Designed miniproteins, single chains. Designs and how they scored, part 58

Each design is a single chain, and the fold is of that chain. pLDDT is the mean over its residues in the fold that is shown.

## One batch from the design tools (miniprotein)

Design m2126
Fold by ESMFold2-Fast:
Structure m2126 (fold): chain A 58 residues (1-58)
Amino acid sequence: AAYSAQIRAAPEASGELDHQRFIDADLEAIRYAAEHSDPGNRELLEKAIERIEKEKAK
């Protein structure tokens, strides 16, 4: 029914920004999975997160 908060759902459509968001979304999803996984699965997911973070930092 109205503005309840600041709307910043990022209506960005440039390829560069889309690429960055894609990587961010991927990391967020994997972190969520790791947090809700068994210790063994979490170990594997944490390694995947670390790998992706290094890739993003380049």
Scores: mean pLDDT 62

Design m2127
Fold by ESMFold2-Fast:
Structure m2127 (fold): chain A 74 residues (1-74)
Amino acid sequence: LEAIREAEEAIDGLARTDDEAERLALIGRVGTAARRIAEEHGLDELAARLVEAAAARDIETARRVVAEIREAVA
């Protein structure tokens, strides 16, 4: 699933970046991916939690939520 993969890549970028402009762009990419996940799979609550974790820069929680999304669409 492209949207889930995009979210995972953006979260990995957030974990590695020290640049604020890059961080904001990556949070935006997580938001775009989360919107697609909600639209394609109806996972609105998990998508919202993913956006919250990314905005809070809580990488561990963001990774957990993405894993829950992946399990829900399997």
Scores: mean pLDDT 83

Design m2128
Fold by ESMFold2-Fast:
Structure m2128 (fold): chain A 60 residues (1-60)
Amino acid sequence: LEEEIKKTAESLKGKSAGEIADELSKIPGVEDVAVAKTEKGIEVLVKVGDKIYEFLVEAK
């Protein structure tokens, strides 16, 4: 699941925050997705059960 989430996020490099949130929300097991624009790109928080995965989708 974590690997699938990371791979999907990598494929969304340069996409809008809304598109990133929408695509990640489609992954089975993902309960919630929060996105925030930062200096380096879009920060993504993905909730899966009791865990929160944090990663950065780089801006182009």
Scores: mean pLDDT 76

Design m2129
Fold by ESMFold2-Fast:
Structure m2129 (fold): chain A 73 residues (1-73)
Amino acid sequence: SPEQKKKLELAIEYTAEVLTVIGDTFQEVVDEGIKNKLSSEEVLKLFEERAPEMQKKLKEIMKEYEKKLKEIE
């Protein structure tokens, strides 16, 4: 059905968006670590500092997904 297809496409888009946010955050931390010659401990600390903003973005993506899913159902 058109609804099943739309739900599947939405699930794929959601998954891709989540992976992109996580990947981008990880890459930013790694790039910053390399650029500034940070130790492993400093890289972990930088990731901990970036984690709350990443989590906020993931929650917003999740809310958007839930809203769109309800519109299809």
Scores: mean pLDDT 86

Design m2130
Fold by ESMFold2-Fast:
Structure m2130 (fold): chain A 56 residues (1-56)
Amino acid sequence: SAADVVARALGISREVAELLVEASEQGKVDVAEAAGAMIAAGASDEEIAAYLRENL
């Protein structure tokens, strides 16, 4: 699945990858970019998942 590819490529959990794919599919570019910045900054999977759930 797209989420499996994203999880492996970014070193994130499948849960975070599924939420990130959902944000992209919904056209929420700002949410997806913010999540990408959190990943780059070393935020935990828990923090990224919480952000994505709050903003989806």
Scores: mean pLDDT 85

Design m2131
Fold by ESMFold2-Fast:
Structure m2131 (fold): chain A 101 residues (1-101)
Amino acid sequence: MVEEAIKRQLEELRERLREAGLDEEEQKELLELYRKILEKLVEIAKRLGLSEEEIAELLSKPIADQLNELLKLAEEKKDLESEMEIGVLAVAYAVMEVLIK
């Protein structure tokens, strides 16, 4: 379930990168960075107590929404480590979005 949701997000990103006119090397590098962001989001979501079904539902949303929902949950749980990690991922994602538009 979760692995299928990650795969769908990566396929959608591949389409966006191709449409943006990035070359194959640029696409490969950005896909690996995006994969790492998604894997880290899943790790944080599991630590915050989300079930596999809840994580799959979260992954069906845009990444910005995923980050916002996890940040809210981390704040509610007073999990400062997760809040900081989500903040770092949000910056990484914002930089990536600027590159691909």
Scores: mean pLDDT 83

Design m2132
Fold by ESMFold2-Fast:
Structure m2132 (fold): chain A 88 residues (1-88)
Amino acid sequence: NAMEKLLEQQEKERRINRDIDRGLALIVLGVAKVALERTEDPELRQKIEELIRKVNEYLAALDAGASEEEVRRLWEEIHKLMKEILKA
């Protein structure tokens, strides 16, 4: 049944995409935690702590099955904070 195979393929692709998204978020979280241990700059520390909070919100949203729009918004906030931290 061609339709059953298409549904299986779509589910597999969705699972892979979610696993990649989760993996990337965990990498960001790990890097942010290491950066926080190595910096004493109060402004940079605040930005890194905000990044850690946003990554945890993102991971919780993924686990809760939040809307694609909500997940995308949280990722855009994470990406913006990452850019600001990396340029400092």
Scores: mean pLDDT 79

Design m2133
Fold by ESMFold2-Fast:
Structure m2133 (fold): chain A 85 residues (1-85)
Amino acid sequence: MLPDSLVGRPGLTDEELKEATPPGQVVIEATGVDGRTLVDDVKALGGKVISIGSDGNLLVAVVPESKVDQFIAAVEARGGTATVR
């Protein structure tokens, strides 16, 4: 179970990320764009938003492994950077 209290928390621990990551999905951090604009892209790829930083400039999400490259491309197209954890 992922608590809504993770929304707006920029500093998730590795344990919290491990618990939030379903099997067959990958944790991705997106920076350099407003993370709120990426929420629909994450959902469209079958992923789940884990947290958005309080300033909106950091998004942590899980996406299916097969969709990782597509999500990275969507972030980069918006001028941001996405990194797999």
Scores: mean pLDDT 71

Design m2134
Fold by ESMFold2-Fast:
Structure m2134 (fold): chain A 58 residues (1-58)
Amino acid sequence: SAEDYYNKGLELAKKGTLEDLEKAKEYFGKAIELDPSYIDAAKNLMKVLAEIDKLKKE
């Protein structure tokens, strides 16, 4: 379900490595694909994208 993908994305995002954030991005994207009105997934996707961009500069 969209919620299952969202929860998996949250667990990966908590780990904070670039690899885990890239996986979290994919899972939040899948949650939004299944439920385009999933606002929490969209918000967390934006946060993960910002963290990925920050880490790419390090």
Scores: mean pLDDT 84

Design m2135
Fold by ESMFold2-Fast:
Structure m2135 (fold): chain A 70 residues (1-70)
Amino acid sequence: SEEEVREEIERLEELLRESIKRLEEETKKKLAEESDPKKQASLKEITEGQIETLEILVERMKEILEEEAA
């Protein structure tokens, strides 16, 4: 059912948004406790990489779900 696929895609997008917010909040807390600018830069870089990886994975999952619906 296209409706079931749509609901699953919406669920994946919701989980992605929640995961990104959680990562950003945790990074913000770590940055507030870290006084070393080099470590702060590394933390930001790691978080950006984690977010990018999650976005790629979710995009791929959405593509698979859409293909199965077709």
Scores: mean pLDDT 85

Design m2136
Fold by ESMFold2-Fast:
Structure m2136 (fold): chain A 84 residues (1-84)
Amino acid sequence: SRAKLEEAKRHLLRAVLALDQGDAEGALEHAKKALEALKSLDNPPEEALAHLEEAIEAVKAGDLEAAKAHLAEALGAVLRAERA
């Protein structure tokens, strides 16, 4: 649904902002909520799911550079899905 895609986008943006502020715990919370929202879709953007899972693992590993890159890719995939 459009509402779940918008929910995922809001959490993705909050995860990016949390990482920019050095809040790894907040980034992890919002990334997980974005992943949950996307998984609730009938046809989720697989590219966004893959990048969100990679971002979550990167945050857990303390690799904030990789986490930021994967969150950016996930956000891009969500934005493309909104236009489709």
Scores: mean pLDDT 86

Design m2137
Fold by ESMFold2-Fast:
Structure m2137 (fold): chain A 79 residues (1-79)
Amino acid sequence: MKLSEEDFEAEVLLALGEMYLAIGDYLYNVKNDKEGAIEAYEKAIELYQRAIEVSTDPQLRAEAQANLEEAKKKLEELK
């Protein structure tokens, strides 16, 4: 299986988004840093949106979309 440059970029963006989502969870749940958590979730949202835009793989796009909705829900709960 050959990953296109776009799909590789989408995978990297997806992984970075997951890292920021985890950072947000850590900041909120462990450090009680609500503002830091909001910033991290907003970064995750940006990265997932870019992954969706770049991805040519329907499965990668669907995964990024699911993660985007989760990040949005977490951000909304903090506002």
Scores: mean pLDDT 84

Design m2139
Fold by ESMFold2-Fast:
Structure m2139 (fold): chain A 74 residues (1-74)
Amino acid sequence: SREEEWEKRLELVIKELEELLKEETDEKEIEELKKLLEEAEELKKQKELDRKRLLEIEIEIGVIKLERAVKEVT
């Protein structure tokens, strides 16, 4: 169902944030990733998943990944 797809997306987002946190050494980026992870964990507790907020978190993760890719290109 569509609901199961969104729940799977949330689980993938949580896993990705945890993986990004394990690799991050910058204190400011660690705090930003922790905040996103806390928000994603709160979405998991919701009776009806806030899909808009999940998409906003996915966008923010995408931006973080792109910024890292830009830093790696010399």
Scores: mean pLDDT 82

Design m2140
Fold by ESMFold2-Fast:
Structure m2140 (fold): chain A 78 residues (1-78)
Amino acid sequence: HMEKLLKAVEALLKGDLYEALKILGHSYTKENIESMSDFGREALAQSLAGTIIRELLPVNPELAEEVARKVAEALSKR
């Protein structure tokens, strides 16, 4: 599970929301993602990042903090 979370984070940092959702087993299609507004895609990406951080926190709090920092930096740059 940890390896999947890290791969999903990597996809999010690259801006590939579809790949991140697919890695975590979500059933979103490319058409679903493309039909969303920019606001909708951003909200979904932030929600997914929050879920990943929450799952990492009880297992590896240092890694969760590192991921949170990297995600915050990437999202601020867009």
Scores: mean pLDDT 74

Design m2141
Fold by ESMFold2-Fast:
Structure m2141 (fold): chain A 58 residues (1-58)
Amino acid sequence: MELYRAVKDFEGPAPSMLSFKKGDILELLKRVSEGLYLVRNLKTGEEGVVGENYLEPV
């Protein structure tokens, strides 16, 4: 699986957006568009869209 680490806290304002804390590990599910990824938070099991600038490869 392709894993990313959150570099910042983020609270998603919309139901399609993922909320996460800095250091959370997010699994890439799909690249939705340039700069946007559908990911799963491995801590919570929640899925949502996140901007690539919040992510670093593990």
Scores: mean pLDDT 79

Design m2142
Fold by ESMFold2-Fast:
Structure m2142 (fold): chain A 87 residues (1-87)
Amino acid sequence: SAKEERLKRARELVDLGLEMQLLKIAGKLTPEKVEEALEQARKLLPPEYHEPFDKLVEKVGIGEAMFWMGLQLARDVSPEEVMKILG
C-alpha cells in the first residue's frame, strides 16, 4: 500500500540519518559520505520534497536533515507544511 511504502522510506531515512550523525560524532563524516547520503535521500524522498530537503541540509547538516525528514514522511506531512515548519 502507499502507506506501507511511505513508512518503509521514512524508516530508511531515519536509519541513514542516525548513521550520518554517528559518523559526524566520530569525526568520520567525509564529503564523499555526505554526497552518497544525499543521493540515497533523493532516491527515498518523493521529488516534491527535494527542495525543502536541500534547504534543511544547508541549515542543520545531512544527518539531522535525513532524520527529521524521515519523521515528517512517517507523519505524512506535505512538502508545503515542511516548508512552513522550517520557517
Scores: mean pLDDT 87

Design m2143
Fold by ESMFold2-Fast:
Structure m2143 (fold): chain A 74 residues (1-74)
Amino acid sequence: SELEEELERKRREAEEALERARERAEELLREGEERARELEKRSKEEGTRERVLGEAEAGLELMLGSSESLGLLS
């Protein structure tokens, strides 16, 4: 009887430890998922910014190239 009570207590302690570990894992997973979504949104925004800047720079280089070509005749 006492041995059964001791085993039951140890089983409860193990279950409580597993429950705490599970709760911690769930919290870390939620934090990770939230960070992943934030990074994905930021990555999309940054990619758009970089593309627009690249297009603007290419356009500027084309305009400057035309101006320099005209300068060669001076």
Scores: mean pLDDT 74

Design m2144
Fold by ESMFold2-Fast:
Structure m2144 (fold): chain A 72 residues (1-72)
Amino acid sequence: DGLERLRELLERAARAESLEELERLVREAEEVMRELVREAEREGRGEEMAREALAVVAEHAPALEARYRELA
């Protein structure tokens, strides 16, 4: 489940112990999101998957921003 993997990566990023770890996990999450949209696009569901992935990111954005500020 790619959306579950995306959620796990963002949750781990929000708990990152260093800015380097946070940035690495966010980059991994971006790659997972790109793969999810690309795969869904083969079935004509790219827009749907992009909206679902962005919703997961939006849900986690406040925690990620708070952690980034704390580490920066």
Scores: mean pLDDT 85

Design m2146
Fold by ESMFold2-Fast:
Structure m2146 (fold): chain A 83 residues (1-83)
Amino acid sequence: MMKTVTVKLSSSAAYEVVNSNKPQHAASLAGYLIAKAEEAGADKVRVETVASEEVVKKLGELLKEGMKLSGSDLEIEVVKVEP
């Protein structure tokens, strides 16, 4: 049994993280998601954003790497949604 918390991310926030050449930006977002999951008692975070498929894919890669670097067991899923 897996508890999931859903976090809605603006397209501008998604673009900022993806276009940033600074690993600390992705790490900061990862830390925020870890805090949200801990508060909710969740094992998985579902990130919903209104961004292009390319941005969604890149964001997922960056967040997965950020979770590994933080030592978190948290599962991340990034999903494109319509407005």
Scores: mean pLDDT 78

Design m2148
Fold by ESMFold2-Fast:
Structure m2148 (fold): chain A 82 residues (1-82)
Amino acid sequence: SFTITVTVDGQTYTFTLSNGTLTITIDGATVELNIDLNNVSTLVGAALRALGELLDAEKSGDTAKRKAAQVALKAVNSLLKQ
């Protein structure tokens, strides 16, 4: 298992990448991303998925989903920089 730690708005979140799935749950909203650390195209796909979830949440006014998607995007960006 690979552990990812990200900080958003002064709050720290820790997640585990398990069996190729990264699950981010915040305030009851969930974002699931499929990631293979040996395949950069899956990381790019995960970033695009998280961005899409963020844009949809902002359009709908879903504050919990917006936060979960923002944390998800930051987590994937952290993995892309490694």
Scores: mean pLDDT 83

Design m2149
Fold by ESMFold2-Fast:
Structure m2149 (fold): chain A 71 residues (1-71)
Amino acid sequence: ETIVAVEERDIAAGETYVASVAAYNKKYGPTELTLEQVGSGRVRRFSASAGLGFMRAEPGDTKVVTTFTTV
């Protein structure tokens, strides 16, 4: 297991965030996502088979940190 990228994006409450693994899957093979909501503290994990990660921002969320990990 290896972290291949970490991406940060500012978000507003009620905003939907979607992250694709397609580029990382092509370069590194099957890739998992972890989405961390800065503010609410919510963490979501998406398996390599899902092909994408998504979340909706909670009140108080200011940022999403997306970690891409090969499996």
Scores: mean pLDDT 80

Design m2150
Fold by ESMFold2-Fast:
Structure m2150 (fold): chain A 78 residues (1-78)
Amino acid sequence: MSPGVKRGIEDAELAVKTARKAGDKKLEEAARKVLEQAKDPNSGLIKTYGDNIGGEIQAGVARIVAGVTIATTGVPPP
């Protein structure tokens, strides 16, 4: 696996954990789908984008992290 893809996958795994901690199941599911597609060579993402998939995953992770931040700040007070 290319270094860029590996780094992107690691960042995606972190985003999944962050979404899970935030309790946002929809965001966690979206993050997991991106992670699974990036890890699965049969999904075609690696075959289609090659080394550039790392950049796509990083961009996706940034959006997911932003979404988690919004979700956590939207949680009503106890």
Scores: mean pLDDT 59

Design m2151
Fold by ESMFold2-Fast:
Structure m2151 (fold): chain A 62 residues (1-62)
Amino acid sequence: GAMQDLLDLMNTVKEILDKAEKVAEKTGDQELRDRILEAGGQSVEKGKELADKELEKVEKEE
């Protein structure tokens, strides 16, 4: 329902913010954090994709 869709959106935004901060902490690249946040501001989907990709690279060293 609409309320669940809104909650899912809010949770996704929180995940993007948290992942962006973790990427910056692990890499020391604050510019990358800013890029993730800018992507999320333009499109939540793109921000999530970028955050997931960069966090996975840091954790798995891909």
Scores: mean pLDDT 79

Design m2152
Fold by ESMFold2-Fast:
Structure m2152 (fold): chain A 56 residues (1-56)
Amino acid sequence: SAEEAAEEALRAGEEGNAEKAEKLGTLAVIQASDAGDEALAERAARAGREGGEKGK
């Protein structure tokens, strides 16, 4: 689900995997947008960005 993908993006960032975090964040945005959940899509985009920064 979009929520699970967003959580996995943050976890990937904590593990130092910026690329995985960004990919999971993008997937979560797509899933949330397909469901019409704009608030979740925004949260997913933030999770991907935070995971990407943390994974550097």
Scores: mean pLDDT 77

Design m2153
Fold by ESMFold2-Fast:
Structure m2153 (fold): chain A 75 residues (1-75)
Amino acid sequence: LVERLKELAKATIEKNAGVDEDKKKAAELALEAAKAAEEGDYEKALELLTEAGLTLGLSREEAEEGAREFVEAVK
């Protein structure tokens, strides 16, 4: 799961460089969240994933719920 998120984030950063800065920013936050989760820093991963969702236009409730589900899945 964490490795798949890292792959998708890296691909999204490359695809959206100079094209869609919001998607690039969200993917960069998701990549940092994946790294935080690998290090056992689930609080930081939750915060970064919530920020990524907000950057993409999700509501705070949707972003926080998605981030929480991801963190629980990788714990």
Scores: mean pLDDT 77

Design m2154
Fold by ESMFold2-Fast:
Structure m2154 (fold): chain A 92 residues (1-92)
Amino acid sequence: SAEIARRAGEDALELQEKGAKVKVTVEGDTMTIEISGLNVTELVAWALRAIGLGLEGAEVKVRIEGDTVTVEIGGLSEEGVKVAEEYAEKAK
């Protein structure tokens, strides 16, 4: 949904403000958020928030690779895709 894309995007931008390297991409109905440069505490907190989105019924996949956490949110509505694209632009 648009709200799930917005929540994920806001969380990603908050981590970018704290110095993490953030990449947001949109392909079809899927938003992918890749965050690197996190310490263990921040990585665990981000992964738990992403798992929370999945528990709320979102199609969420989380991958942890070293200091990088990748979150894929699938099944977005057209409005959700538009919100995801806005956050991809904001992440630069």
Scores: mean pLDDT 78

Design m2155
Fold by ESMFold2-Fast:
Structure m2155 (fold): chain A 94 residues (1-94)
Amino acid sequence: TGEAFLAYIQSKYDEAIKLANESLKKNPNNYFSWSVLGGAYLGQGKYQKSIQYAQKSIDLNPNNPFAWIVLGGAYDKLGDTEKAQEYYDKARAL
């Protein structure tokens, strides 16, 4: 189900959040849906929620580069450029 990610790509963040939450209600182990939640909250400027949900994605599957990119983006927006770079490097290594 790429519907949540498609909404995210289209910057439809409220729709992406709704669709990702519906996916997670059916399958809470869907690591990609957690990363889409993180990305959508990042797009809305909700950086702490972005970090929380991207971290849940990584805890389930550390081999998801999108979750690492989302973590990097959130820390970059919070001014933690060193952590942002570490997470971007992690995404590139996958």
Scores: mean pLDDT 90

Design m2156
Fold by ESMFold2-Fast:
Structure m2156 (fold): chain A 60 residues (1-60)
Amino acid sequence: MQEEIDRARRELTRRLVEEISKIIEKGKQDNDLDKRFEEISKLTQEAQKEYKKRVEEIKA
């Protein structure tokens, strides 16, 4: 169980970091921080939702 939870955490963290990095690169071009914060917030909420779902499935 712990190994599966750790794997889910690593996969979600990897995808989240990759997507955030892309948003930051775009932010360097247009310097629109409000838009970037909105995009990061959305990604973070989705990642939290997916992580919670996977943990519940593993614990079931």
Scores: mean pLDDT 76

Design m2157
Fold by ESMFold2-Fast:
Order: structure tokens, then sequence, then C-alpha cells
Structure m2157 (fold): chain A 71 residues (1-71)
């Protein structure tokens, strides 16, 4: 499944580390972005879409959290 993908797990680990760098006020927004990425990856896996679709969703979630941390 999507959560068993080593690339997705690597990206989720990066996202978790980025969430630790956010101020408390931004944590709910950051968590929401990560959950959206996870949801998209799981949905892609359930519909039998290529693994790269879930990986791209996870990568986009990491980029969004990085943008939030930079603001």
Amino acid sequence: GALGDPRVRELLTRAAKLLEQLPDEQIPRGVGLVLRGIGAAIEASLFGLPVEVGERAAEEAVREVERLAAE
C-alpha cells in the first residue's frame, strides 16, 4: 500500500521534521497539508494508480510544509 512505499515513508519523515520546526500557530495547517498528501497517496493506491501518483502527492505535501516553514 501507499504507506508501505519507502519513498512515501521517507517523505512523511521529512514532513514530520518540518512540522517540528513550525510555530504552534502553524502546526494545524501543516498537519492538514500532510494529511491531504497521505489521503491522496492512499486514494491513488486504492484505485490502482501508478506508485508515482502517490509519491508526487507526498512530495507536494512536503513542498507545501516547506513553504509554510519559510513564511
Scores: mean pLDDT 75

Design m2158
Fold by ESMFold2-Fast:
Structure m2158 (fold): chain A 66 residues (1-66)
Amino acid sequence: MKEYEERIKKDPNDVEALINLGQLKMLEGDYEEAKAFYEKALSLDPENEQAKINLLTLEQMKKILE
């Protein structure tokens, strides 16, 4: 947790750190924060498969929970 926060503090555009923070927010059940991290990662790297897959997984989980 603190490692990825330090990375974002030095480089707010660290795609790997954004994806890891998004995954952490998903585990906490904070789907809106997770979505924001994945969307930012995709805005910086539109071809990032991990961010695409995680965002799709999050949207599917939201549909099941509603």
Scores: mean pLDDT 78

Design m2159
Fold by ESMFold2-Fast:
Structure m2159 (fold): chain A 83 residues (1-83)
Amino acid sequence: SLEELKKKLEEKEKKLEELKKKKEELEKKLEELMEKLKTAEKEEIPKLIGEILRLIGEILDLEKEIEKLEKEIEKIKEEIKKL
């Protein structure tokens, strides 16, 4: 029904907003770690690189989730237009 499609759309749009906020927070953390790396002592560098690589992986996974969710939202919007 139209009401079920509208509810699904609203839920997915909320999830998209949450994922975009999470991505922004992770990108800020990445910038902070990269800045910290510039002034890091030699012994700290391996740990910082490990944290940076982990964070890049999390951001890339999140970008894939965002892209998938945006496509699902677009599909629901097209289904609503056909009703």
Scores: mean pLDDT 88

Design m2160
Fold by ESMFold2-Fast:
Structure m2160 (fold): chain A 82 residues (1-82)
Amino acid sequence: MKLSEEVFEAEVLHALGLMYIGIANVDEKRGNVEAAKEAYEKAIELFRQALELYRQNPDAPESLIAEVERDLKEAEEKLKKL
């Protein structure tokens, strides 16, 4: 079974969002609050884009959608606390 190109694109966007979460965590730990905020905001944008692509594709696995929704909520909560 070959995953649709759109599902693969959503997976790449999710992975990029997780990279920005990693950047934000490093900046937060170093006390770089503004840099951490920018990284969380970028991660949120990428997660929202991934979620839109998954939701537009009826064959997208619900598990992948749930993972992005969880990561999005965590990023939003982190940004709110900064």
Scores: mean pLDDT 84

Design m2161
Fold by ESMFold2-Fast:
Structure m2161 (fold): chain A 62 residues (1-62)
Amino acid sequence: LKEAIELLREALKEKDIDKQVLLMLEAMELSEVARKTAEENGEYSTLKEVIEKAIEALEKEL
């Protein structure tokens, strides 16, 4: 859980879209909550917004 949050926070700070996507995918492998949040919001949100929502969802699980 904590590792997934750290990866997503790193992705949010990343300026390279390819690296941002890789960090997000890595977090999704570590957390079902992150994966579900990204799947549900990916169609209607920017990558940055999806990452922010995933961080919020994971922080609620702490």
Scores: mean pLDDT 73

Design m2162
Fold by ESMFold2-Fast:
Structure m2162 (fold): chain A 95 residues (1-95)
Amino acid sequence: MKVKVTVTVTRLGTGNHRVTITVEEEGGEPKVSVSGASLPLSLREMTELAIEEAKEKLKKEGYEVDGEVEIREHPPRGPAGEEVVEAVLEAKKKE
C-alpha cells in the first residue's frame, strides 16, 4: 500500500510556526493533523524537524520512505506575508 505524506510548515507574522501534516492513503480518506510551535527555530529548521518526525511516525506504522523528499518553497502569501514550505514524502508498506 502506498501513502503520500504532505508536511506544510507556515511561518506566521508573529514568528510562530504552524505545521500541517496530511496523510493520503491509496484509496483512503485524507487524514489531516495541525499543530503549532513557538520555538526559536528558522522556517528551514522547523521544516527539517517536521520531516524527521513524519519519517519516524511512518517507520513506526511499518512504512518505508520511498525516494527523496520533495521540498517546495512558496513565495510569501496572505495578509501577514506568511512564508510556506511544503515537503512531500512517498512511502510504501514494508513487505
Scores: mean pLDDT 72

